Designed miniproteins, single chains, continued (2). Designs and how they scored, part 78

Each design is a single chain, and the fold is of that chain. pLDDT is the mean over its residues in the fold that is shown.

## One batch from the design tools (miniprotein)

Design m6687
Fold by ESMFold2-Fast:
Structure m6687 (fold): chain A 80 residues (1-80)
Amino acid sequence: MADELAERARQALEQGKYVEAAELGVEGSAIDPKNVDAANAAHRGGVLAGQTGQAKAEVATGYALAGIGSALDAGQKGGE
């Protein structure tokens, strides 16, 4: 479930597992594009993974963009 994936992503961020958090966030956003928490986890996890060297810059950018795209869709649908 997207909500469960977002919660697990939050725990991964707390543990400093930024790549895992980004992956869980992307997966949650793929299941439910309206889940802003999953989109935020993908973006934040991607950025932090790149900054800490846990992922290559191009991979981190991919996660961050996936999170942004999903958050935009969620904002449009949730704000209607």
Scores: mean pLDDT 71

Design m6688
Fold by ESMFold2-Fast:
Structure m6688 (fold): chain A 87 residues (1-87)
Amino acid sequence: GRLMSEEAFKKLKEKILAATKEEKKEEVEELLKKAEELLKDSSDPIKRLLAAEYMSLALMLALGTSEEDIEKHRELFQQILEEIKKQ
């Protein structure tokens, strides 16, 4: 699929932060900022994949997903990063 546009990402970021509990907003905002930086390079499929993973984690935190589910997502994200580093 096509990379999400910068404008679409900004709107999504605002909606996610509006739905996020105050105590989680800083952590969610940091994850979304990392995703936004990666999405600036539309030609790089690796950066797109990494951005999607950061956005997924941000959504899980914003929606109040359990710590166990967040930990599993972090494990999978690390495995993806290790595989990318081998290429």
Scores: mean pLDDT 70

Design m6689
Fold by ESMFold2-Fast:
Structure m6689 (fold): chain A 89 residues (1-89)
Amino acid sequence: MAAEVVDVRTEEVTTSNGKKVTITVAVLRRPDGKYLAHAVALDSETGVQLAEVSREYDTVEEAKAAMPELRAEVLKAIDEGKKLTLHNP
């Protein structure tokens, strides 16, 4: 199913161990009227996915408010050396 991009934020951060990571957090409107907030972290050098989390929300305001929390979750997973792949579409 096609989803509409409502908001997207991309940033590059340097972790405590000197690794450069590109973090993208997006809010998507689904055809069923629900919203998906999605965060993915990629190694900036290799493009390898390090962490990913997705959560479903009933309103765009809730999904946008969750963007900083999802960003924090993928950063925490990388800092702790944990592979995070959580999907709630």
Scores: mean pLDDT 77

Design m6690
Fold by ESMFold2-Fast:
Formats: sequence, structure tokens, C-alpha cells
Structure m6690 (fold): chain A 73 residues (1-73)
Amino acid sequence: SKKEEVLALAREEMEKAGIPEERAEKLLGIMEAVLNRDWEGLRALLREVHPEITEEQLERALAAAEADRELLL
């Protein structure tokens, strides 16, 4: 499906760019959550990456991700 193709291409580009496996897996998890409209999963991942993130910053990030997804998909 289109989602699987997007994730596969993102993984390949991250590997070509020399992004460490650990970071690539985190970024792919965030991307997959956005593509699936898994906002609770995205919220949890963002808090894991930025433990100090405020609720306001988190809400703004989620709104931006939703808008970006609408433009791309």
C-alpha cells in the first residue's frame, strides 16, 4: 500500500544519509503514527524524545502533524 511504500522509502533514505539505526527507528515510529492518525502513539513518542515538552508544545506539534499529513495524503 502507499503507506508501506512511504515508510520503506523513508528507511532507505535514512540509511543512505547515515542516520544511526536507533534514531532511524524512532523517526520511522513517529512517521508511522502520523500516517495512521495514531495521535496517542505520536503523543507518547514525542514525550519519550522530549521529556520536558509542555502540553501546549505537544498540542501544537500534533496540530502541525495533522495539517502536514492532510497536505501529503
Scores: mean pLDDT 76

Design m6691
Fold by ESMFold2-Fast:
Structure m6691 (fold): chain A 100 residues (1-100)
Amino acid sequence: MSPEEVLREALEREEELLRLLEEEDAPQQVINEHRLAIEELKRLIEEKASKEEVIEFLQSHARGYDNILRYYGDQLSPRAREALEEHRRFLLEKIEELEK
């Protein structure tokens, strides 16, 4: 998979996740972090980011999810928490695919 294809798939998944987080009344801080991630994904796509820049972003974003789950996990609905954990796994899988 190309870096651009990974970014576009990540963007689609982030936009779906943002809708779910809003439906589940996730904390505003969690919603804001996802909005910032969406804007950064759009920027990386527009600027035709290198594979190395994409990997760095995905690694940083996965770490951000670890922090969200740690600090806000108790405030998330079970559905929102599961969706965040699934998306974190997706980010880690895409990092492995790009590093091959």
Scores: mean pLDDT 86

Design m6692
Fold by ESMFold2-Fast:
Structure m6692 (fold): chain A 106 residues (1-106)
Amino acid sequence: MDLILQAESHVTILRMGVWVSKKLLQKDPEEAKSLSIKILDSAIQMVQDITQQTKDPDLKQALDWLKQVQAQMRASKDPAEVVKLTEEAVDQLSDMFTAKEKEALA
């Protein structure tokens, strides 16, 4: 499905952003935190857009846990924890879209 392939491409860009955030933690922890929040906001927007079109229950569930991660990140005072939470969320999304692509091709 083209939509899932586009999502995988977007997730690849988000993963690059996470890598930049991890490097920034050593130089500017507050900028690393800010970038991580923007990455998660972008991920939420992408999943919302796909969910509106596909009505996929797995993606709807992903939207719910992404919002929970967003709340946890905003409550955290540790920039390293915020970056880690963003990395884990993006990796989980990557795994989900990869699984969806395999199902669509089967």
Scores: mean pLDDT 82

Design m6693
Fold by ESMFold2-Fast:
Structure m6693 (fold): chain A 88 residues (1-88)
Amino acid sequence: STVQMLDNTVRQLQQMMQNNVDPRDMGRQLGQQLRQNVAVSTDPTVQRQLQYMVDMVDDMVNSGTMTRDNMQTVLDRLRTLRDQLQQQ
């Protein structure tokens, strides 16, 4: 389910941040996970929000501008989406 995929992505990102994974490696792994979440999403609003995050993460990976603060912003957005879907 989309909720399970989002929860898994949130937990994986939290684990990478806790373990001080390199921001570039974090961004690459997150980008792959987010693309999978887009593919399984059935809500057009959720799909658009996830696609926006994919584009943002891919841009940061390609430009070398990934930071832990930017990863925290993505994490906060993913948590919000997960929590909204869990209340349905």
Scores: mean pLDDT 80

Design m6694
Fold by ESMFold2-Fast:
Structure m6694 (fold): chain A 78 residues (1-78)
Amino acid sequence: MIEPDSYVSDNPEAQKLGKEFEEQGYKVLAVTDNVVVAQKGDKVKVVRLSDSPMAELEAASWTAGLRSLGYEVEHVEP
């Protein structure tokens, strides 16, 4: 299950990365201040935007949740 309504973020860096993924044919599932999550077929990229503990926790939560749904998740570090 996906949460498409989570796309809107006030972080310009996160918004720019999300739009770049959309232009490359990805479906953007989430754009937050800490992560960008983009899907292409059965593959999902979880891009962590910083080394903060909150960004690490948020990225780990998305990665675990998406893997439990059967997606092949690539965790991209900053």
Scores: mean pLDDT 76

Design m6695
Fold by ESMFold2-Fast:
Structure m6695 (fold): chain A 107 residues (1-107)
Amino acid sequence: SAMAAQIQAHLDAARAAIQAGDWKGAVEHLQQATDLVRSTKDQEAVQAAIDGLERVLDEAQRNPNTPDEVYQALRDLAMAVLESTTNKQDILRAIGLVLRAIGLLLD
């Protein structure tokens, strides 16, 4: 879907920003993805957000300099995904991503 492609583009840009140490760019792209997820009922787009969020979270965790504001933005995206998904398996994945982001904020 067009919405899935837009969400994926923002999450790919967030990953690239994290790799470059561009924390402001990472947060801005994660916030755009969050707004798109909250605006949609397209479950293909929500699934793309879950897959992209897992990849961005992996990238953030690999970088020891990743600041709390990036993990806060990742938590907000995970919450938006949890609120927007209707599939049981995707709900469980989203819960796991919320808990992972919160855990990294508490470290």
Scores: mean pLDDT 88

Design m6696
Fold by ESMFold2-Fast:
Structure m6696 (fold): chain A 99 residues (1-99)
Amino acid sequence: SIEELVRRELERRKRYDPSLEITEELIKLAVEIAKILVELGFSERHAAPIAVAVALELKAGLPKELIVETVVNVYAHLGPKEELKEKITKAIEIYEEKH
């Protein structure tokens, strides 16, 4: 499930950043973004790590433009850069419209 993939990605990140607090709120945010990314054409395997990265940057209060640039640069191996930018931007916008 997408939730299981999100939880595994957060646990992997905690290994490199022991200060990362894995809260139910963070999991829910990352799962919601991951589901939007899947609707936009990402596989669950690709959506989960991208969604976790986006969720952490949103929680840190970064502006959308910086989140998109940072996440696209980290995950450039998962697809064409312009397609990644478009889909990640749209996912953040859809999330913001609901909240």
Scores: mean pLDDT 86

Design m6697
Fold by ESMFold2-Fast:
Structure m6697 (fold): chain A 80 residues (1-80)
Amino acid sequence: KPKTFEEIIKDAEEVKKKLEEMASKYPQYKELFDSLIEAIDRLIKELKESKDPVEQILKMFQLKSLIDYAKKLIEEIEKE
């Protein structure tokens, strides 16, 4: 089932919270986590401000790809 606009934003906010927790646990990766949080915030803002359905779909795809990348990165760091 494809995720809705609201579901993708909710996933993004949850991943942001996890990235903030990871920055506290692994301060050596703080700059990386902060950069990911900034990128997610920018995409959420762009998605909310977009009125073009095609642009919304493109931004949702970009946001989902970034969320998937962040989740994978968190998993790899937690394995250490």
Scores: mean pLDDT 81

Design m6698
Fold by ESMFold2-Fast:
Structure m6698 (fold): chain A 81 residues (1-81)
Amino acid sequence: DEGTALYLNLRFLLEAAKRWLLQKAKEVGAPQELIDKINKDYEELLSKIEQVKNDPSLYPQVLKEMDKKIEEWLKEIEELK
């Protein structure tokens, strides 16, 4: 259904971004506190993404929150260079 399709899309994008950003963080020697923050933020986003399965109308808001959080992680990692 629509909710499941949107959930899978968000989940796939979040997993790909997390993997890529954690690899970048490791390459620049990011402190453990930043790694822990990314993992915590990821878990919070997963909870929001799960809600989309039951309410597809939440998709635009959750996608925007996810994009904002990913951008924040990237900026924090890049500031370490």
Scores: mean pLDDT 85

Design m6699
Fold by ESMFold2-Fast:
Formats: structure tokens, C-alpha cells, sequence
Structure m6699 (fold): chain A 70 residues (1-70)
């Protein structure tokens, strides 16, 4: 996928968070966390496991929502 100049990392993160909630896809939250992690939210440096990523994504979701929900 190609990211256009219109969407900032926060905008993309908001869309991905909404998609994760609607479709229950934690991978969308990972992408959102990565985008926000380069600015605010930290992400695990090394991939551990899909299970650990899912648990981490839930915590990242809370942090992302705090940042995005202003």
C-alpha cells in the first residue's frame, strides 16, 4: 500500500484503530502502533510472537486512543 501525503501517522492510526474495532483485526492496531511509535507510542523492537503482539496491541490500543481521542 502507498501512503499519500494527506494522511499523517495519527490519521492512519485512527483509521486502523477503527478498522481493528469494527473487523476485530489486531494487525491493524499493530500498524497503527508502529506509525504512532515513530512519534509517541513505543513498539517492540523485535517480533516475539503473534500471541504476544496481540496482547501488546491491546495495550497499545489504549495508548493510541488516548493520543487520538482529544
Amino acid sequence: MVITGELSPEEMARLLVKLAREENDPYDVFTAAVLLGYSDLPLSNELKSLEEIREYAEELLKKAEEILNK
Scores: mean pLDDT 57

Design m6700
Fold by ESMFold2-Fast:
Structure m6700 (fold): chain A 104 residues (1-104)
Amino acid sequence: GSASVKFTTPEKDLRRVIVTATNTGDGTVKVSVYLNGKLVGEAILKSGQTAIFFIDNVKAGDVIEVKVTALSGTSTVKVEVRGIDAETGEVILLGSATLTVTAA
């Protein structure tokens, strides 16, 4: 099966968005990251693995979607999304989610 979560960029431009996905379950998953519906990165994560995705020049109101698809077993994936403010360089938490998926 698959699960997804969406994060909307606040009312400021970001020089970079950092998406961190960690597979804490026993299965294998594919993590796909989208910016406004366009695929910008993906990775296969085995148990205990982490992927980090960088998205540059994200604009106010942009939508970041993280989709997790189970390839085998059952996995719990922790997703954390941070942005770097284009004006100040401060790191801001845009959101976090935990997604649980099981292969059919």
Scores: mean pLDDT 88

Design m6701
Fold by ESMFold2-Fast:
Structure m6701 (fold): chain A 100 residues (1-100)
Amino acid sequence: KPLADFSAEELRRTLVRPNPALAELLRSEGATEETYSASEVLQLIFNYMIKNNLFDPENPSIVDLRGTPLGEILGVDSVDIRDTRGILALLERSVEVVSL
């Protein structure tokens, strides 16, 4: 089952292991665990976006990732934070699902 198709409850109970590049980004946010819930990884990514002021002031749902480590990890120039399913689909390539 694709991570993008998970319910909020499934995301809270599904453990994932970040790849080395994502794990390094999460360590910059103070997250040093080997595994996280998928919900925790999503929250850490949103916190990274907020902390680094990546939101477009004219379109506050749009995050500009060009030239950022997160953009390189997700392989995209921008994301819409309202498109949680799209973000999860991108994130799936950067994590290993450990438990469902």
Scores: mean pLDDT 81

Design m6702
Fold by ESMFold2-Fast:
Structure m6702 (fold): chain A 90 residues (1-90)
Amino acid sequence: MKINIKEAFEKVKHLFSDEERELLERIVKKYENDPEKFIGAALYLAEKLDPVTAEVLKKKYPNVKPFYDSELESLPLPVQLGVIAVALEM
């Protein structure tokens, strides 16, 4: 199963302001050819921000390791939560 990051983004983008959506779209484009790294980055954020959602992601993607991306850590909290939301829809 190939994970479609752009389709997942389209499902959640209406929940964000225009500015938050532009930041989230930039991250989606950065990872469009590396969905496993995107899920790993979302898992890293989820372990820090929402441990319950992190356990859901670990069960769905047991072979994906948490991945540190300093750009994601610098984003506003709603955009970081958006990265987690996109990964849940994948």
Scores: mean pLDDT 83

Design m6703
Fold by ESMFold2-Fast:
Structure m6703 (fold): chain A 83 residues (1-83)
Amino acid sequence: MERFQKAVEETNKEFEELAEKYIEGLLAVDPSKEKTAEEIRELTKESPMKGALQAYREYSRVKNAKDAREAAARAAAEAALAA
């Protein structure tokens, strides 16, 4: 039983570290996502695994959205210059 408890604690610590890494990435891409980062931190306190998964999903989402916005803005600027 002691080995199982230690394994659970080690796994939870790994998920907590993973969640914080993705939260840092999230805020580096979009600093306005402070509220989302705080919600993920609260989720990580309740369930480190769910927190890490949510942090990864939000980070991927904002990064993809930023890349898409930059591509669209560039295309719009090029179209405006050509008109």
Scores: mean pLDDT 78

Design m6704
Fold by ESMFold2-Fast:
Structure m6704 (fold): chain A 67 residues (1-67)
Amino acid sequence: MLYSKEQIERALVQLYLEGRITPEQANRMGRLLHTQPELLTEEQIREIAREAGLSEEVIEALLELLR
């Protein structure tokens, strides 16, 4: 399944409002997303989220919000 940057950004906003990611992590994620194609696979989302410094627990929560 493919996810748009808009869907990923909405999920990140939700995680930020829940206090599950820091402003630093949100900013890093946004910069990494800018370099990606418009549609991303779950695997690509995991890779960029790890680079942004998100924990595995938060990455799984992000993916659940996309489903």
Scores: mean pLDDT 84

Design m6705
Fold by ESMFold2-Fast:
Structure m6705 (fold): chain A 75 residues (1-75)
Amino acid sequence: MLEEILRKMIERLGAEKARRVLEGAAALLDAGMPLSDVAQLIARETGLSPEEARLVAEAIARDREAVLELLDRLA
């Protein structure tokens, strides 16, 4: 599921912008922004559904490095 969502992000935005969105989301989570607010920003930037954006935000919160490495492999 996460891999399919990340592929959709790359298809819509390109790899560079997709990576910037994920890095920005990670920085906001590190700064203490609520997960729901970060998910809304991801949805706005990417055109992902609220459910897909929430899954991305939750994955970044669990393991930021693994999500970025997965994106780099898909790009």
Scores: mean pLDDT 86

Design m6706
Fold by ESMFold2-Fast:
Structure m6706 (fold): chain A 104 residues (1-104)
Amino acid sequence: SEAAEKVKEKIEERHEKGIAAIEELLAAGRLTPAQAAHAVALMEEGRERELKIVDIINDPSLSDEEKKKRLLELGISEEDAEELLRKIKELGPEKVLEELLNAL
């Protein structure tokens, strides 16, 4: 999926910029090394989670029930998971990914 590849590229770009911003705050003495390490860890967890969400949206082998289960395991609320699945059903995964790309 072209939209899935573009979303993943945007997630990686945002992650790289976020890490650079943390490094600048550390260099400026605005974060301690411990605070910077914690912020990086949270950013890496967020990146991995977002990439997994893209893969769930883009996986045609997963049922709606399996997609919902995996989204909930990633910490997405039941309401948000159900809304996302409704949008996938109405618009298709490619259009949902295009909307996600525009929101990033």
Scores: mean pLDDT 88

Design m6707
Fold by ESMFold2-Fast:
Structure m6707 (fold): chain A 89 residues (1-89)
Amino acid sequence: MEAFEKAVAEQLPEAEEAAERAEREKLPEEKKREMRTELLEKVLELAIENEPNERLRELLRKAFELLKKGEKPPEEFEKELEELLEELE
């Protein structure tokens, strides 16, 4: 998941700059968590819009819904994502 988000963030420089700024400024952990959540939401929205694979888009949408509810994606999500990424290579 994080590796995929980093790849998407390369197409969204603002997301990378925001993450680097949060780490550099050593903001309170609560603020860093909020910024990372907002950045993750934006990255996931962009990934969903630009993902040509239907199955991967559905998986990303499920992750986005869980994030909005404050729930963590299941461990199986990362496994399904890795399998899909291997199929795309």
Scores: mean pLDDT 62

Design m6708
Fold by ESMFold2-Fast:
Structure m6708 (fold): chain A 81 residues (1-81)
Amino acid sequence: SLELITRSIGLTLRVIGAGLHGYLTGDAEAAIKGIEEAIEELKKLLEEAEGETKEFIEKMLKKAEERLKLIKEKGPTIETS
């Protein structure tokens, strides 16, 4: 649905924003927390989604989880923004 797609895009932008905030401030803990919160919201959207919308949200979730892993391993960088 358009609503689920719009919300998933908003959450993806929130992941990017949390990563950028961490990069600019050096606060890896704040970046990690922001991304983890967005991941949990994406998981909730995934429970409501079906078909192509589900595939789109699953792809966004996987990218968010990859960003989280990179920040935990390397700290926040421009690549995780």
Scores: mean pLDDT 80

Design m6709
Fold by ESMFold2-Fast:
Structure m6709 (fold): chain A 84 residues (1-84)
Amino acid sequence: SENEELVKKLRENEEKAKKILADPNASDKEKAEAYALLGEYYLGLGDFDKARAYYEKALELDPDDEAIKKKLAELDELEAQAAA
């Protein structure tokens, strides 16, 4: 990859998220943060469908997360523009 630092950060986010989701003692808030990290990971890869799915999972566990609501609204705008 031409941008090794970005690839490294994306991998770190994926590994951190998977570790949290594998922990049976993780709280709903911690799982929401892990799903948000997976959303950022897939957004970084340009996979908007998977990014959306993970942000929606995060919002189901933490419905008051305004940052995730904003990310979902931004994805809705991107999908609407792509459909036009």
Scores: mean pLDDT 81

Design m6710
Fold by ESMFold2-Fast:
Structure m6710 (fold): chain A 81 residues (1-81)
Amino acid sequence: SRAEFEYQLELEIEVAFIRMLIWLLRNERVRERLLKELERAEKNKDLEKVRKLRELARELLKMEEEGASEEELEEYLEKEL
């Protein structure tokens, strides 16, 4: 149906946007972990998980800008996943 097509399109747009946010992260381990989780959420069509990953990516980017250590970023990600 058109509604199913619109759901899939919205999911794909959100995934693309979040992928871009993740690639702005400087910590390679955090980036790789988020990309794996995003791929799983996309395959499962889990829009709730996709939205959670968007908020995590935003917070991690803010933490990096504010000078958080690599260890602090990794600990935050483990706690929130």
Scores: mean pLDDT 85

Design m6711
Fold by ESMFold2-Fast:
Structure m6711 (fold): chain A 85 residues (1-85)
Amino acid sequence: MLTPTEVTVVEGEKVTLTMTLPEPASKVEWLKDGEVVKTETESKTVYPFTIESAKVEDSGLYGGRAIINGKLVSSNGSTLTVLAK
């Protein structure tokens, strides 16, 4: 589960997306518009993805893929909208 599912911020603001898994993953990949933007290898059930200062180009569809017990699990999508100042 990826939360929030929709978020709007102004450029320069901090935003965090959180991925919560039912079991610890051996690998997590964060996706933006279908492309891998971050890989996590630490085994956790909660993974934060923090953008410290949002840019308009950070707008897009975010998601994640996790390997749990040797199976690929995909998260729901989250839409980030970053408004220009």
Scores: mean pLDDT 84

Design m6712
Fold by ESMFold2-Fast:
Formats: sequence, structure tokens, C-alpha cells
Structure m6712 (fold): chain A 95 residues (1-95)
Amino acid sequence: KEELLKELREAVEALKRHAEARISDPGLAAAIVALADEFLEAVENGDEKKATVLYTALMLLLVAAGVEGEPEEAVRELIELAKRMGELADKVLES
């Protein structure tokens, strides 16, 4: 449904804004934003396999951000935003 795509786009924008605001490494923030945008494109195109690969890459990058010393609270909030994004994407792809 169109409404699920709207919610997914809003979740992606929330993740991107949070990454830009809270991640201190600008290269890491840019990488998170790029993966989130590519994930949204894959979901909008119905490419389930590409969406799964990109989501996995995003989650691994967020875990790596915590290991590299980004604030634990910021990383935890990003992981929760990414989980919501994944849940919405599953509903879009099942529709």
C-alpha cells in the first residue's frame, strides 16, 4: 500500500537525520545515509534480495560504529530506527 511506502520513507529520513546529527565521523554518517537510500530504492523496486543484503550491510555498519567509539546511545537509537525501517520494508515487499 502507498501508506506503507510513506511510513518507510519517513523511517529512512529519520535514520538519515539521526546519523547526520549524532555520528561524529562524517564518513561513517555518509556511509549510513548512502546504505539507507540504496535500501529504500531496492524496496521500492521490489528487489528483496538486494534489500536484504543492504539491510545486513547497514546493521553491520551500525555495530561497527559502536566498536569505533561512537556514543552508545546514538548507536542504539540508530539500530532501533533501522529495525523499524526493516519491519516496514517487509510489509511493503509482502504487499
Scores: mean pLDDT 84

Design m6713
Fold by ESMFold2-Fast:
Structure m6713 (fold): chain A 85 residues (1-85)
Amino acid sequence: MLVERTRELLRRLEAAPSEEERRRIMEEWVEEMAKEVDEAMATLDEEERKELEREVRESLELLYEYLAPRAAARGLEQLEPTPAP
């Protein structure tokens, strides 16, 4: 399921030690999913395409719900300052 793959992505993002690694993981996942969805859309009938679109929408909603509160918290809450040079 696409939703389960999104949850696995979120777990990997949490395990990543830096924002740079999180961005790389996200970029790779997005490229892989975009290709897989594009290939699937070429072979699916109209009803199956609508189901895939629903799964994609649900996965994006899950990702957005997970990331949006964390992005807001990072913006509102000050993280520990880096040591002064």
Scores: mean pLDDT 67

Design m6714
Fold by ESMFold2-Fast:
Structure m6714 (fold): chain A 70 residues (1-70)
Amino acid sequence: DSLARLEELRRRLLRQAENLERIASESEQLAQQYEQLAQQNPEYQPLAETLKRTAEGARDSARRLRELAA
């Protein structure tokens, strides 16, 4: 029925949000590691910055999906 379908779609949105939150957390951890490396070798700074932007984008997307699932 339509209610069961809507509930399943909402659960899928929540799983997608959880996946994006996981990606954001992993990207944030990698960014911290590359920031530490950049203290000795500045070549790693752009990688750290890219990972931070990736994490921000993933967090924003996850937030929107959670709002839609609510």
Scores: mean pLDDT 88

Design m6715
Fold by ESMFold2-Fast:
Structure m6715 (fold): chain A 112 residues (1-112)
Amino acid sequence: SRWEERLEAAEKLIELLPNLPPIAVADFEMARRGVESSRRRIEEWIAEATRRTGKRPESPLEEVYYVVRVSLEVLARALISAAGGKPEVVKEAEEWKERKEKEIREAVEKVR
């Protein structure tokens, strides 16, 4: 099924990225166990990323990449919000996000 393909792609990326955001990892683990709310959240994140980029993902690997990118954005915003928008925390959160996006891009290229 499409879900089996997504879970296989997620497992390959998780093996290469031990520092993946816990939110994304948890959602894929719950989706593997058949938890409908986690599956729906993953699909909603794919849809959101598709709207933002104007490009539909062409593979399950690209769908997983979209979910991980959206989870990074959510975590970065949560960190900034929790710190009350302090400039140093904004900078650290943005730099952390850029580092993780680079790691994920390199891992996606490796598992293609």
Scores: mean pLDDT 80

Design m6716
Fold by ESMFold2-Fast:
Structure m6716 (fold): chain A 55 residues (1-55)
Amino acid sequence: DIEKEIEKLKKKYEENISILRTMAERRGVSQETIDRNIALLKKSYEKKIEELKKK
């Protein structure tokens, strides 16, 4: 079921963002750098969703 796979990906994506923010705060990374990394993560996530829809 493609809907369940998309839901799992969304949950994983949200978890990855949370981890990324926590790790970045620990390392003293700037908010601008965090936002750029999140944008890259979102682009990767959207590409995976498109690949799932093709199957």
Scores: mean pLDDT 80

Design m6717
Fold by ESMFold2-Fast:
Structure m6717 (fold): chain A 59 residues (1-59)
Amino acid sequence: MLEELAKSDDPVDLAVAKSLAPDDEEITKKANRALGAQADVGAVLARAAARLRELGFTP
């Protein structure tokens, strides 16, 4: 799961991966780059939080 999310180019998947592995510098850098390209980072983070809840995690 985490490896699949980290290999995704989708900002939501990358935000989820960063939330699951916040100390992973590679995932964090990739997620930050993808989020930095978004006009509405809050919307992406809200979708990531919803995805985490679907997977059984509390954001």
Scores: mean pLDDT 73

Design m6718
Fold by ESMFold2-Fast:
Structure m6718 (fold): chain A 85 residues (1-85)
Amino acid sequence: AAQTAIENLELAITAAEKCLNNEACGKALSALSTGLNLTKSGEFDGAITALESGITAAKQCSDNPACKEALSNAEKALKAVKSAK
């Protein structure tokens, strides 16, 4: 579960990096990076909060294909983190 969350978070971060000129995408990248670090540390409650923040930011730029890809992978990561808790 934690490994699945890490893999989906890395995919979400990579997608968000493709749309850094979008402010919402930048906010999503920051929150997802925090979520990745907390997931790797086993701090799942903090990871869930960071991932929910990142998902909210990614929804604001869902018209951008890279942002939509980041959103999809972030939602998969959130589900995996909740399963690991």
Scores: mean pLDDT 81

Design m6719
Fold by ESMFold2-Fast:
Structure m6719 (fold): chain A 119 residues (1-119)
Amino acid sequence: MKEKILKLINKEIKRIADEFLARVEKYVSPEVAEEIRKLVDETVKRINEAIKKGLDANLSQEDIIKKVEEIVDEFGKRVLELAEKHGLSPEEIAELKRLVDLFKESVISAIKMIFDLIN
């Protein structure tokens, strides 16, 4: 059961991450896009590890979701700091923040939906 849950979550988070990266590429240079891709890859790994460890430790769904939210919030902060460092305009930074917020909502929604399917 836990292995099937992890596979479904991993697949959905990867899909959401790929969609986020495709949208970000419209607002940033290829160099900035590559740095953001590295942050996305690191964040996806952290989310997957947090869910696996939470399930192994028999944490509540609420506690697991809270840990994922903390990881995504750190990711969003790092993406926006990177955008500011590379001199993106306030409008471009606002759009990037909107994409980060959508990424967070999509990730949390997917995790909740998959947890609901197994109860």
Scores: mean pLDDT 87

Design m6720
Fold by ESMFold2-Fast:
Structure m6720 (fold): chain A 65 residues (1-65)
Amino acid sequence: SAIREAALAVLEERRATLSGVARLVGEAEIKRFREELAKVPDEELEAFLREHLSESLYAEVQARL
């Protein structure tokens, strides 16, 4: 799914920019989000992302589509 791949790419890019304590907390949050995302069917992905991502992160996902 293009939406799933875009979301995973945005999350990985966010992880790569984190450092120190923010990296430790952010990596754990991103890992949990990735696990939840893997359970969401393709037809529900857009709604899930709109509900659970910040406006900024959702805009980054849309920009990759």
Scores: mean pLDDT 79

